# Designed miniproteins, single chains, continued (5), part 49

Each design is a single chain, and the fold is of that chain. pLDDT is the mean over its residues in the fold that is shown.

## One batch from the design tools (miniprotein)

Design m17688
Fold by ESMFold2-Fast:
Structure m17688 (fold): chain A 64 residues (1-64)
Amino acid sequence: DIDAIVAEMRAAGFTIDAADMTAEELELVKRIIEKVRENPPQPSHDERGQANAEAIKQAKEEFK
């Protein structure tokens, strides 16, 4: 289940490591990714990378 969520995130262009996160933090990141999926894909990989890092950071802060 957790592995499936991580795989889905990686398929969407996110890089995460479940070792640093709890299941509830991963669920929060999933919600953020779902919102990103509503937007058309950005041609800029740099901007996508920044959004990815910000989403992971926010999830960790909320559930620390």
Scores: mean pLDDT 63

Design m17689
Fold by ESMFold2-Fast:
Structure m17689 (fold): chain A 100 residues (1-100)
Amino acid sequence: SPVEEEVLEFVEEVTEVLKENSLSPEEVLKEKLEELLEEFTERMSKYLSEEDVKKLRERLKYQLEILVDLIKENPGNLEVVEKAMKALREEMLEFLKEIL
């Protein structure tokens, strides 16, 4: 599915940013994740209605805020990043299954 491929790419990009920026200032990490979210939601506009893209953006913004807090509480812990990203991937795929 093209939608599933977009989700997998986004999860990979977020995982890389979290791993590379686990020791960076919180502001830098948040800015990089916000840029990825905007790019992802723009790509998803090809597959989803405006209303569903907005719901996806709001849900992901919340999840990314939780991830930033988790990474800042566990600096340099790559296992925490990998476990959290696996959970995010599964949640995103389930959400998309419900709205498609």
Scores: mean pLDDT 83

Design m17690
Fold by ESMFold2-Fast:
Structure m17690 (fold): chain A 86 residues (1-86)
Amino acid sequence: MMRSFDARVLAVGSTSITIDAGSDQLQLGDLLRITHAGRSITGIVTAVGRRTSTIRLQLAPGDTPQSALGIRVGDVVHLQTIADAG
């Protein structure tokens, strides 16, 4: 099933982001297209809480979430499900 929604970035790690969307929108292992300001990358959901989730990003060598997406804490990203956890 294809899902899409917007979520706010709560934290940015070296290879991951934490967003303000939880288990009502996401499952562990979901593959997502993450879009911000005309840039997009693929990520996989690695942690799901009730209100927050962590997504590990598929980054090119030397990239960070900030360099790949131009994001910072507080930004809104658009998320689309590519593949649901099986």
Scores: mean pLDDT 82

Design m17691
Fold by ESMFold2-Fast:
Structure m17691 (fold): chain A 107 residues (1-107)
Amino acid sequence: MIHPVGVLMLALTELRRAGRISDEDVRRIARALGLDPQHVLATMDFLLSTSEYDEEIEKIREFIERLKALRTLEEIIELLREFIEELAAQSPQQRAAVERLRARYAR
């Protein structure tokens, strides 16, 4: 089961792997979303080390291709912010998951 938090981290990991964003871009995205950049980068490195990485990327390919079509870092940040806010709006459980992500990666 793909957790909404997992979708965000997988999308960032694939953009970084594809050379679409740098480590500095990841840090800027993380700060814009209220997340700790060091924790985000560590999570991305962990995801790349898992045997399930390619399978999980296939499940979110459409979202990744949508992100790759964007021309600027600002557009990527906006799309990711919209995604997080939509997830938080859908249910108390999704809102709690987003709050746990922010709390977990804020330190």
Scores: mean pLDDT 73

Design m17692
Fold by ESMFold2-Fast:
Structure m17692 (fold): chain A 68 residues (1-68)
Amino acid sequence: MSEKEKLIEELEKLKEEIEKNPNLSEDQKRRAIEGIENLKKKLEEGEISIEEARLYVDILRQELKKIK
């Protein structure tokens, strides 16, 4: 599996985690999911680097940890 495919899979899992998180409002979930979908599209289209996408994922994971 390529690094890009692996990262897209991680984004899909993160999207699912956000959707199931009881500590997030519906608006927070919608915005986060939209952000992930946009990031996936940019990654698929080659508009961003894998490194830049990984930084975004790390930021989202850190924010989810704080809401826990």
Scores: mean pLDDT 77

Design m17693
Fold by ESMFold2-Fast:
Structure m17693 (fold): chain A 92 residues (1-92)
Amino acid sequence: SLDEAIEGGAKEAQRAIDEGKPALAVALASTVLHVGETLNHLGDYKKAAEAAKKAAELLQKALDLLGENASDRDKQKLEDAKGLAEISEQAA
């Protein structure tokens, strides 16, 4: 289910952060963001907001670990996650 994909993806992203693999954490957190986008398209705004907030939290941690090595693309993913969280919360 999409709910299980959020929890599983978030756990894998956190593990990547804990193992010092920020680039992998960005990729995994982006999967959580994609699930949030899918939930928003399905009209599940509350769960979309929860997924987007979780993705933003994980992306922020990964970007903090990347520091100066964080690409503009990585930073844009964090902004996308924040934007989805705000839009979905307003629609809920």
Scores: mean pLDDT 87

Design m17694
Fold by ESMFold2-Fast:
Structure m17694 (fold): chain A 100 residues (1-100)
Amino acid sequence: SAKLEEMKARLEEAVKEAKKLIEEGKVEEAANYLLSETGRMIKEFEVPEEVAIEIERVVLGTALRAVHLARKGAPLEEVLKVVEEGLKRVFEILERAEKE
């Protein structure tokens, strides 16, 4: 679906910018950016409430884990991997929702 591909593209760009912020040591700013951009996407594309809640839980968990890892001095690669795994989980939710 064109709508699914556009949502995925928006999330990929959001994650790209978040990774850049993380590389600059701005992990809390990156977390806030991901939450904000995900919320904007959910509203703009009129994502159903049940799907939106599932996505928001994944993004919030990803943000909290990334901030926790950065605060304890985890390697940059480990923090970036958490964000990448979060994106993959959101894509799986969106793809599953489209099949219904």
Scores: mean pLDDT 88

Design m17695
Fold by ESMFold2-Fast:
Structure m17695 (fold): chain A 67 residues (1-67)
Amino acid sequence: SAALVADLAAFLRQLLSGPPELSDATIEAMARAIAAHFGDSLRHARELLADPALLAEAARIVRPYAR
């Protein structure tokens, strides 16, 4: 869902606002990776804050993008 990817990108920009600043392309790639992994199991980015296990899994997915 394009709406989920946009929601995840906004969520990641808020969480990762510290240096080094990640590019918009990197943030969008992270958002797409999270959306692709969870599929229909994730409807909104805020659901990641409701379950520490979901947040940890999202962090694992985006780790390769954070260099």
Scores: mean pLDDT 75

Design m17696
Fold by ESMFold2-Fast:
Structure m17696 (fold): chain A 68 residues (1-68)
Amino acid sequence: MPSMEEQAAAAEERLRARLAEAGLPVRVTVRVVDGRLLVRIEGVKSREEDRATQELVAEVLREVAAEA
Protein backbone atom coordinates (compact mmCIF):
# COMPACT_ATOMS: atom_id res chain seq x y z
CA MET A 1 0.00 0.00 0.00
CA PRO A 2 1.36 3.49 -0.75
CA SER A 3 2.86 5.51 2.10
CA MET A 4 1.20 8.74 3.21
CA GLU A 5 4.03 10.60 1.46
CA GLU A 6 3.25 8.76 -1.79
CA GLN A 7 -0.46 9.54 -1.33
CA ALA A 8 0.43 13.22 -0.84
CA ALA A 9 2.45 13.21 -4.07
CA ALA A 10 -0.39 11.51 -5.98
CA ALA A 11 -2.95 13.97 -4.58
CA GLU A 12 -0.75 16.94 -5.54
CA GLU A 13 -0.28 15.66 -9.12
CA ARG A 14 -4.01 14.94 -9.53
CA LEU A 15 -4.93 18.34 -8.06
CA ARG A 16 -2.58 20.19 -10.41
CA ALA A 17 -4.09 18.33 -13.38
CA ARG A 18 -7.67 19.13 -12.29
CA LEU A 19 -6.81 22.78 -11.66
CA ALA A 20 -5.19 23.08 -15.11
CA GLU A 21 -8.25 21.44 -16.73
CA ALA A 22 -10.53 23.93 -14.91
CA GLY A 23 -8.36 26.88 -16.00
CA LEU A 24 -7.43 27.83 -12.43
CA PRO A 25 -3.90 29.35 -12.28
CA VAL A 26 -3.42 28.56 -8.58
CA ARG A 27 -0.50 26.65 -7.06
CA VAL A 28 -1.03 23.72 -4.70
CA THR A 29 1.27 21.60 -2.56
CA VAL A 30 0.21 18.56 -0.55
CA ARG A 31 2.14 17.29 2.46
CA VAL A 32 1.63 14.94 5.38
CA VAL A 33 1.11 16.54 8.80
CA ASP A 34 0.20 14.41 11.84
CA GLY A 35 -0.91 11.52 9.61
CA ARG A 36 -3.20 13.74 7.51
CA LEU A 37 -2.90 15.28 4.06
CA LEU A 38 -2.50 19.06 4.29
CA VAL A 39 -3.07 21.16 1.18
CA ARG A 40 -1.40 24.57 0.78
CA ILE A 41 -2.99 26.81 -1.86
CA GLU A 42 -1.23 29.88 -3.30
CA GLY A 43 -2.03 32.37 -6.05
CA VAL A 44 -5.79 32.68 -5.53
CA LYS A 45 -6.88 36.06 -6.95
CA SER A 46 -10.63 36.07 -6.23
CA ARG A 47 -13.32 34.54 -4.01
CA GLU A 48 -14.61 32.67 -7.08
CA GLU A 49 -11.18 31.07 -7.67
CA ASP A 50 -10.93 30.24 -3.96
CA ARG A 51 -14.34 28.49 -3.95
CA ALA A 52 -13.60 26.54 -7.16
CA THR A 53 -10.14 25.56 -5.87
CA GLN A 54 -11.51 24.40 -2.49
CA GLU A 55 -14.18 22.29 -4.23
CA LEU A 56 -11.55 20.56 -6.40
CA VAL A 57 -9.29 20.04 -3.36
CA ALA A 58 -12.13 18.38 -1.42
CA GLU A 59 -13.01 16.17 -4.42
CA VAL A 60 -9.41 15.00 -5.00
CA LEU A 61 -8.80 14.32 -1.30
CA ARG A 62 -11.98 12.20 -1.18
CA GLU A 63 -10.84 10.25 -4.27
CA VAL A 64 -7.33 9.63 -2.87
CA ALA A 65 -8.73 8.56 0.53
CA ALA A 66 -11.15 6.13 -1.17
CA GLU A 67 -8.30 4.64 -3.29
CA ALA A 68 -5.86 4.22 -0.39
Scores: mean pLDDT 79

Design m17697
Fold by ESMFold2-Fast:
Structure m17697 (fold): chain A 100 residues (1-100)
Amino acid sequence: KPLSLREKVLEIVEEAVKKFVDEMKKNNITTIDEFSDLARKALDEIYKKLKELGVPEEVMRAVYEAIIDALNEAYKNKIFDPEKIGKLIVEKVREKLEAL
């Protein structure tokens, strides 16, 4: 079967998350401020790609909320391991998309 819209959205998020994780590793991000700036750039890129794909507003909102929830959880728990942050983002997005 061709990829569903949900699966295509998840692929876009996974690609952006991989880039985000790679940038965290390259720049040796250890501060909350640097983490927040990089996360904002990744979120903006995801939102732009989803908007260009013509994803419904409800789906875009779900993805946005899931990413913000994951980033807030990482921030509050002081999780600065790039791999763990990446996994958390993908898991939260997957759960939100499955609930739609």
Scores: mean pLDDT 77

Design m17698
Fold by ESMFold2-Fast:
Structure m17698 (fold): chain A 61 residues (1-61)
Amino acid sequence: MSLEEIRKEIAEIESKLTEEQKEKAREVFREQLQKVLEDPSMTPEQAAEEILKKLKEIYES
C-alpha cells in the first residue's frame, strides 16, 4: 500500500471519528512520532500503516 493511499485511508477514518476518538487519534500520532524518533530504521510507510491500524481500532471501539 502506498503512502498516498494510507494517508487517504487515515483522512477518511478521521472524518468519521467523534471528538473523543480524535483525542485518542492525536495520542496515537504522538506515540508513533516518538517511535520513529527512537527507531530510525522504521520506514514512513511502516509508521503510516501502524497509525492506520490504530485509528481503525479506535473507530471500531
Scores: mean pLDDT 76

Design m17699
Fold by ESMFold2-Fast:
Structure m17699 (fold): chain A 98 residues (1-98)
Amino acid sequence: ELEEEAYQLGYLAERAAEEIRREAEERAREYEKRGELEKAEQARKLGEGIAEGVRLLPLGIIRALEPKFGEEKVKRLIEAYERGAREARREREEEEKK
């Protein structure tokens, strides 16, 4: 049950991170069209920071639950989360194949 939830969260977090990066790149291109090159770079850096935060924040939350779940369960939840994230990344890579 909980491992399944952790897997789904890892999958969704990775998909959300990719969408955030995509939106940041589109906004950066709009700034470039206006000659605002510094704002374009700031938009990309902000998007990357938020995307990484979305990907990593749930891992921090799972670790913070160790007093309630115990070390072994937390380890299994982190492993399930990482498997979900890897599956989302694999699907993205397949979608990007030429």
Scores: mean pLDDT 84

Design m17700
Fold by ESMFold2-Fast:
Order: sequence, then structure tokens, then C-alpha cells
Structure m17700 (fold): chain A 82 residues (1-82)
Amino acid sequence: SLLEEIKKVVDEALEKFREELKAKGYTDEQIDRLVRAMRAGADLAIEYAKQGKLEEAEKIVRSLFDPEFAEKIIELMKKYLE
């Protein structure tokens, strides 16, 4: 489903972010806290998209993720609302 595809892109973005933080010397506890916060934000954006609030969802996604992941997530959200 499109929702499963969105979640897959979110998981890929969070894994890349986790690796980048680890390379920069962040602790496992710091990384887990930051990744949990980003996942919570992504879940909120998905709920806004489900409610047809695409502009709110896009703002959250763009604030959380690098453009390469943000654009993919937004494209999938737009397809879900068709």
C-alpha cells in the first residue's frame, strides 16, 4: 500500500540519519532520542495526510528530512490522497 511505501521511505531516512549521528560521535542514547522524535513527527505528518491536511503534512516532512527523502514522502502522500 502507499502508506507502507511512505513508512519504508521514513525508515530509510531514519536509518541514514542514525548512521550520520553515529559517525559524528553521538551516543546511542542521544541517537535513540533524536530518532524517536523524528519518527513521532513523521507519524503526525502521516495522520495529517490521512485527514487531507497535506500542507501541514508537507511542512512537517520538510522540517524533519533531507530533501531527497522529503520529496519522496510528499509524492507518496499526494498519491494516497488521489
Scores: mean pLDDT 86

Design m17701
Fold by ESMFold2-Fast:
Order: sequence, then C-alpha cells, then structure tokens
Structure m17701 (fold): chain A 74 residues (1-74)
Amino acid sequence: SPMDQRRQMWDEFQGLSGEALDTARRTGDDDTYRQVVGLTQEGSDLYNAGRLTPAKFRAMSARVQELTARARAR
C-alpha cells in the first residue's frame, strides 16, 4: 500500500540520517550536523503529512549521503 511504502521510505531515511549524524559528531563537523538535522525535520514533516514521495525520498537520501561523505573527508 502507499502507506506501507511511505513507512519503508521513512525507515530507510532515518537509517541514513542516523549514520550521517553519527559521522558528523565523530568528525566534529557541526555544519554538516546542523544540515542533517534540518533534513530529518523536513523528512519527519513530509512523512507525518503523508507527502513523502519516492522522488522526495530519493532527493533527500542523496543529499544526506553527500553530507555524510563530506563529513568523512574532514
């Protein structure tokens, strides 16, 4: 169902965001940490409003992964 797909996307996004936050903490990347927190808030708002689409999920997940890579490079 669309609700099951949305829940699965949200669960996957939370996993990626958690990894990004942990990486930013370990590397001392406060800027990346703040950006990931903003993305987790946006994702939560979209999920709760029933507006987390596959396109939005892909875009936000790609951004979180980019931020994780930046934090690892520090």
Scores: mean pLDDT 87

Design m17702
Fold by ESMFold2-Fast:
Structure m17702 (fold): chain A 84 residues (1-84)
Amino acid sequence: MEEIAALLDQLISMLRPERRARGRARAARIMALLTKLSDKDREELLAFIRRRYSVVTSPSQAEISLVEAEEMAEDLVLKEERES
């Protein structure tokens, strides 16, 4: 949990100042969705965020990475709800 939050904070810091409020809102939603995920799916999302963070070189890529992480978290929650 702490590592995911730290990586999200790093991605937000790469955003342009005018986009940081939106980035923080996305990160807060990702963290909320994580509370609904199994340990396995949390590890999968963490691995995804780590891969994206390692290749991000621009503010636009950081913003796209946050959007993709939010979408992945939502998809994992929906998958778990369907498999229940």
Scores: mean pLDDT 81

Design m17703
Fold by ESMFold2-Fast:
Structure m17703 (fold): chain A 97 residues (1-97)
Amino acid sequence: GTLTQSPSSVTVPEGGSVTLTCTTSDSSYTRYAWYRQKPGTSEFTLLGVSSSTTFTLTNLKPEDSATYYCAAASSGNLGDISDYEAFGPGTKVTVVP
């Protein structure tokens, strides 16, 4: 299936909060992960894994400005989770000092 993310981009003041949403029509996805990719890095930082399609960022700092990606996986073998991982298009979060 496909993942969609909302919002596609958002600007938040320092100390603010934002809730990111991941949606899919694929009923095989039972696990959701949120990753952060900071500007100038190739690394994805895992922020959390849950059964929830929403992820809330709180007390944001300018250094939290990044693209945030939702990933979905089936509840299969832990060794196979990457084989079933689908990524959303990303949400660009800009934190203004």
Scores: mean pLDDT 77

Design m17704
Fold by ESMFold2-Fast:
Structure m17704 (fold): chain A 80 residues (1-80)
Amino acid sequence: MSFEQLLRQLRGFAELNIEDPELLERALELIDRAEEAVRAGDIEAAKREIEELAEVLREAGIPEERVELLKESLIKVVEE
């Protein structure tokens, strides 16, 4: 799965699972920034945005196990 496809799926996941509109907006902004960083070839910036996104997902009440799986998948795709 491409990074762009994974981010597209993550946007849908966030929209379905984050009930707080302020946290949803922050999550979507971080997804956009991660995508922009990857397009620019700045893998370290992309990883920082992914780590911040994981924290936002935890704050939104997404289970830790699911947040870690999403973070691992994103970092793996960015590093390949």
Scores: mean pLDDT 82

Design m17705
Fold by ESMFold2-Fast:
Structure m17705 (fold): chain A 80 residues (1-80)
Amino acid sequence: MEATAEEMKEKIKEEIEEAKKLLPSAKPEEKELLEEMIAKLKEILETAKTAEEIREKLAEIQKWLAEKLKEEEALAKMEA
């Protein structure tokens, strides 16, 4: 089974909607992170042309998100 670029873009749209559902319960730091993630996902929908390109960009977003979450957690512990 091979996901097409169109199928991957539909999955990204679903991920954007899930992220939006988290916004009302998110803390300010998390809300900013989620909004930036949504913006990055929307950029993939506009700029990515192939399934491979979408996969690579999604992996970059996942890595970026993990780094930001770790950074925010560390800052919260130091500034608390």
Scores: mean pLDDT 75

Design m17706
Fold by ESMFold2-Fast:
Structure m17706 (fold): chain A 81 residues (1-81)
Amino acid sequence: SWRDKLSEEAAKELDEIENETLRRVFTGLHQGASLEELLAIVDEGRERMIELLKKHGLEELIPYVEKAAEQLKAMVAEAVA
């Protein structure tokens, strides 16, 4: 897994951002949030994870975060449809 390249500190911070992003997405889906609002939550999480990777000198891992965000956006769009 690309996550195996993370330090313990970076992994913890990344997990906190990912868990908060997923919590906000699932809460929004449950409460009937719009697709636009849900996609904005995913984009915010993606940007925070990218900034974290830059902070830790792990820019090489940015494509994995972007791919995960696009997959989550596709799943959210399907769930709202």
Scores: mean pLDDT 84

Design m17707
Fold by ESMFold2-Fast:
Structure m17707 (fold): chain A 59 residues (1-59)
Amino acid sequence: MDEQIEKLNLISSYSRQLADALRNKDWKKADEIVKQLTRDTGDEQLTQSILSQIQRAVA
């Protein structure tokens, strides 16, 4: 139960940070956030889906 809530909080936090990095065109920070999200979730497909959705939202 706690692990699922922790995972959702991590996804939310990283998604906000990634959106900010992409809006600022800070590609180095965006790359680091993507790598951290992949490590923490263990799901590269999920990370790529989140990245794609945020890229569309900030375009």
Scores: mean pLDDT 78

Design m17708
Fold by ESMFold2-Fast:
Formats: C-alpha cells, sequence, structure tokens
Structure m17708 (fold): chain A 100 residues (1-100)
C-alpha cells in the first residue's frame, strides 16, 4: 500500500542519514554539500542507490532553502513532497531499487 511504501522509504532515509552522520562524524545535521560529496563517494564505491537517495535529500533541502538538514527535518520534507504524484513515483522506484 502507498502508506506502507512511504513508511518503508522514510525508515531507509533515516538509516542512510544516520550512516552518513556516523561516516562524517556529525551529530545533528548534514549540509547540502556534505550530502552531494558523500553521494559522489557512494557512486565511486558502486553504491548508486545510496548515492541517488542522498542526492534526493540534497535536492529537497535545496528546494526548501535549507543549507543543512536534520533527520527529522528531511522526514517532514519527504512527507510534504510525497503529496505530489511525481515524487511518489520517484519514491517507489528508489524503494524498489533499494529492496532488490
Amino acid sequence: SDEEEEKKFIEIVREIMREAMKRLGREKTLSRQELVDLAKEYEEEGDFIKANILLYIAGLAKKNGLEEVSEEQIVELIKEALKDPHDRQLLKQLLEAYLE
């Protein structure tokens, strides 16, 4: 169901944000530049799915005029973005890619 897919995607984003914060020694927030730079590192490591999710997070931050985002801020931005059918389709593609 759409609600279950949204919940699963949010949990994956939370996990990736926590991994990113741990990797970069951050406690509360990640900057847009850190998200983009880490996405490039994951792409170079062959992890295109994590790279794409980090770029999606960075894109949401940019669209909302945020230079830095916390886990809770990005979760709220995702919930708002998912009111758009186009963003829901992108979420489904990212979720399916991550689970395969």
Scores: mean pLDDT 83

Design m17709
Fold by ESMFold2-Fast:
Structure m17709 (fold): chain A 117 residues (1-117)
Amino acid sequence: NEYEKLLEEIKKAKTAEELKELAEKLGGAALSSLKSGEPEILEAVKLQLQVYVLRELVKEKPTKEKLAELYRKEAEAILKLAEIRAKREGVTEESEKALAEAKKRAEELLAKAEEYE
């Protein structure tokens, strides 16, 4: 399965160039975030690409295992993006609210993942 291979390649990717090539294979959905080779940005993009591929795999063949992995990776992506935002904007009322909301959404997604285990 092509998406299973892409998921494995995304998990192994270490550079912005590798992630860009993988994103282009997926129609370029996550390319806008690849302006920087900063490790935190690369990790966030890597999580977003994993979520995209897992959504496609679930569409092709929904399984409890793939649904659980999808919700876990969505939770990780939401938290990572919120942490990056908070770090860049500094401690503001808006960034604190965004981080709190991201944590709440991540907890809801993790609970959903547990339903499929």
Scores: mean pLDDT 77

Design m17710
Fold by ESMFold2-Fast:
Structure m17710 (fold): chain A 92 residues (1-92)
Amino acid sequence: DELLEEARKLIEQEDLEKALETLKKAAEEYPEKNEELAELYKELAEKAEEQKDYELAAIAYRYAADLYLKSGNREEAKELAKRADELLKKAE
């Protein structure tokens, strides 16, 4: 899982824009890893929120929500989608 490991390193290094691009590629390559990808998008979103990049955080939470929904985790998906909408209002 070279793309997943690269995404984890980029999130840790707070290179969040590159992490987002890497996770998008990983989601295309590994559609069966929806839950793991959702967790990484959530971590990316939390880091973006810490940096007050509310637009990036909202985007990442929305991707996490979509992936959790695909993996059957409806409650987590709903919560993250709501958080994304709240952050998007704050970003404008």
Scores: mean pLDDT 84

Design m17711
Fold by ESMFold2-Fast:
Structure m17711 (fold): chain A 88 residues (1-88)
Amino acid sequence: SELEAQIQAVVNDAEAEAYRIPQTLPPERAQAALDRLFAEADARITALINQLSAQQRLSDAETQAGIDGLIAAMRRRMAEAAARGAAE
């Protein structure tokens, strides 16, 4: 669906930018930029999943589990990308 494509784009864009941040900023500023990027992506994903869940009439518990799972996966991908960016 269009919403699922938008969710995937947010995750992919966050991972790509997390890789770039350590290459362009000194370590102290890179951490602040990564935290801001994560907070922005988290808010966008939460809004998109809530919209998708409303369309599919999912329970609050199912919606929250979906948000928690995707945010945890995004955090891991961003951390791995940032580590790769910092090493190069």
Scores: mean pLDDT 88

Design m17712
Fold by ESMFold2-Fast:
Structure m17712 (fold): chain A 79 residues (1-79)
Amino acid sequence: DDEVQARARRLLEALTPVVEKGKKEMQEKADKGDIKGAEEIMKKTKEEVEKLVREAGGSEEDVKNAKESVEDLKKEALK
């Protein structure tokens, strides 16, 4: 259980700055009307998040949930 908790902690610490940066950059692109730029940031953020989740030993379900969270950030930015 300690290994599971340690991996979860490392994953959250690694994902938080990536998600926050991606959200900010997507919002900046959306605010300028650069929808394609926002989509490119979303794609790069999804790829980085997937890599970090896999490196931390996350399951395919963890990868799917993380990628869906990034897509939700894009939807919020493009409102």
Scores: mean pLDDT 77

Design m17713
Fold by ESMFold2-Fast:
Structure m17713 (fold): chain A 93 residues (1-93)
Amino acid sequence: AKYKVTIITSDGTKHEFEASSAEELAKKAKEKVGIELSDATLRGVELAIKEELDEAVFDSEGIGLPNATEEEAIELARKGGPGTVVLIVKKLE
């Protein structure tokens, strides 16, 4: 399965790319956004991919945020202060 990944940084900037695995997602996050995702976040992404979830949202600590909208994710990233990120993963197929 292929996933659309959106990383929202504390300034409200959105970074978008596609990934088919948690490993590819981690690599692209580092290369395109300059961030290293936590092991907790990567484990959450692996589980979301394995369970074929349509959408999953994670905060900076890798905690799942069920039913969070993109607008709520942006506000959460902004309120977290510098270095805070929110990760959105959506299934494409």
Scores: mean pLDDT 77

Design m17714
Fold by ESMFold2-Fast:
Structure m17714 (fold): chain A 94 residues (1-94)
Amino acid sequence: MKEEVREEIAEELVEQAKKDLEEAKKDPSVTEEEIEFLKKLLELAEKKDLVGMAKLYRRRLGEELGLPEEEIQARVAEAEKLLEELIEEKIKQR
């Protein structure tokens, strides 16, 4: 159950990450840092490292919001717990 849900999420994230990276490469307003971020997300998605992806997203969001490093680190540490909760909710809906 949990492995099947993780596989489904990973497949959706790979498709989305590929699309986001392709669109970013075509947009001259997108920075090199943003392209590298999207490349890392795609690599993690292809490896099915959902925890790594969640941590990377939460760190980037915190940086964009101008949060203190301590708060960013705390939010990154919560990524694994939030992902497990999301997986459990999807299992309950089956």
Scores: mean pLDDT 75

Design m17715
Fold by ESMFold2-Fast:
Structure m17715 (fold): chain A 108 residues (1-108)
Amino acid sequence: MTLEEVRRAGQGAAVALLEAGFSPEAIRKVMQAALDAVREGKTPEEVAEIAREVMRELGASDEQIRVAGTVAKGLAEVIRRVTDMSPEEAAEAALKGIDEAIERGAPL
């Protein structure tokens, strides 16, 4: 998997959250926490729970909490399949994709 493919996965994650009614600020907060967990070597299941906890603390709806967990888990699974770059490089590429999608108002 290339850095470009990981960046595109980050874009897709941000688009899914925007379509679910998340604010740009909430997306950045939940995805930053999720990708920090990925950098620390946490499993996709642990990353999903961290995303859900962040959204609970923000007072999000049950549906938004569920969507955040699903999206964060999916992105963590993509990053775990990467064998040709570090988790740090993959997380940074995903964050860049997230920022690009937010700046363009999704979809790209």
Scores: mean pLDDT 82

Design m17716
Fold by ESMFold2-Fast:
Structure m17716 (fold): chain A 101 residues (1-101)
Amino acid sequence: SSGAQALRDRLLAKAAELKDTDPKRAQAYEYTAKGIEALELAEKRDPRKAREYFLKALEADPNFSYPYFYLAHLTLLLEGDQEKADEYLKKGVRLHKKYPL
């Protein structure tokens, strides 16, 4: 979607800006962009690869809100685990409210 493309481009721009001042947050932006590419923009979508990228984003910066929203969706899609998905969603909402992008 056009929204996914715009978000991906914005995340990559933020990663470039933060690379020297906040390298962990920059990595989280880059991995989140790769996750969105794998999930929504690649010719052949790969939800499992997208999940790996979003998890790497959280390894780089566990306080970055965006990967939590995608992980909530992917947890439902790939595992059917409603409780785990709800916990990801709650974490993402809390972090996004406190530190919006």
Scores: mean pLDDT 87

Design m17717
Fold by ESMFold2-Fast:
Structure m17717 (fold): chain A 87 residues (1-87)
Amino acid sequence: SARLEALRAAVDYLRGLLAALEAAGTPSEEQRAVLARLRAMVDEAERAVRAGDLDTAREIFGEIEADPAVRRLLAEAAGVVTRRARA
């Protein structure tokens, strides 16, 4: 379904951002905690998508959206990825 494909694409995108953040250098202790939390949420969302549980996947994406530290980290990573893709 189109919704399942969109959620799978969102998981793949978040995986790419996590990889970019991990490659960008040594995170602070606070950033390591946020990264660990984000990785756990992405892993759970990926399992939900693979199981076809779209409601659980949407709930997890809502949790990511509601976390200001996670959102800031993702925005910074997305900026790096976007600049590289435009080059």
Scores: mean pLDDT 77

Design m17718
Fold by ESMFold2-Fast:
Structure m17718 (fold): chain A 100 residues (1-100)
Amino acid sequence: AMPILSSEELEALFKEDPEKGMETLEKQIELLLKQKRVAEALAYLFTGAALAQESKDLKLVERLIKLTEKALEELKDNPKAAEVLREIIEGLKKLKEELE
C-alpha cells in the first residue's frame, strides 16, 4: 500500500533518515520486480548507488550490494537487465573497498 516515490522523494528520505530510506528502496524495488516494471527497478537501483556514493556509509553500500544481487537473481533470465545489474554490483564493490 506504499506509493512509488520519485527519485527526488527517495533522495530526500535518505538525507532525513537513511535507514527508512533504505527500507523504502528495498520495498519499492521488490514491488516493481513483482509488477515486472524492470526499467523502473533499475532506475531506483541507480538512484540507490548514487546515494551510497554520496553517503560514504559502508553499511548502506553493503545493503545495496545485497539488494542488487537479489534483483540480479530475480532477473537472471533478462540478459540486458542482468548486465546492468552486474555493472552496478561491480561499482558498489569498488566503493566498498574504498570505504574499508
Scores: mean pLDDT 79

Design m17719
Fold by ESMFold2-Fast:
Structure m17719 (fold): chain A 78 residues (1-78)
Amino acid sequence: SRAEAEALAAEGERLAAAGRYREAAQKYGDSANLLPDDDPAKPRYEANAARAAGLALEQEGDLESAALAFRIGDQYLA
């Protein structure tokens, strides 16, 4: 549901603010998956998931994978 998607996105934002980027990415991804393909919020949540995943990869030292994740995020918003 939309309410569930918004709640998961809010939890993702809270986790990202705490630096828990891997968990944030999962919550944003789960949020996007609850939305139909024509919902304008879906690509925004997908972009947030990719960005959070990239930040988690940076924390882990995987800079190449982080760069790819950020590029994927940018593509959702193009």
Scores: mean pLDDT 88

Design m17720
Fold by ESMFold2-Fast:
Structure m17720 (fold): chain A 87 residues (1-87)
Amino acid sequence: KLEELIEEIKKNIAEFEEEFGKKALVLIEEEGKIYDVETDEYITEEEFEKRIKELEKEGWELGGEYSIEIDGLKIKVYLFYKKEKRR
């Protein structure tokens, strides 16, 4: 079930980034470890902060955070966008 959710998230992230010109970072917290869904890699809190800074360096800004908790497992989606003004 969870593995299927991860695959669906990956697909939705790729489609969303392509269609809307935004970037998303999806993390799953498990037993004190953080799994980066997009890269298929476990990362530390330090590596997560480094990832955020890299995105900021590329001109991305955090615009939204969504979290889901399933059976004690936390799934977090961090949505980034290019800086722009509303008209």
Scores: mean pLDDT 69

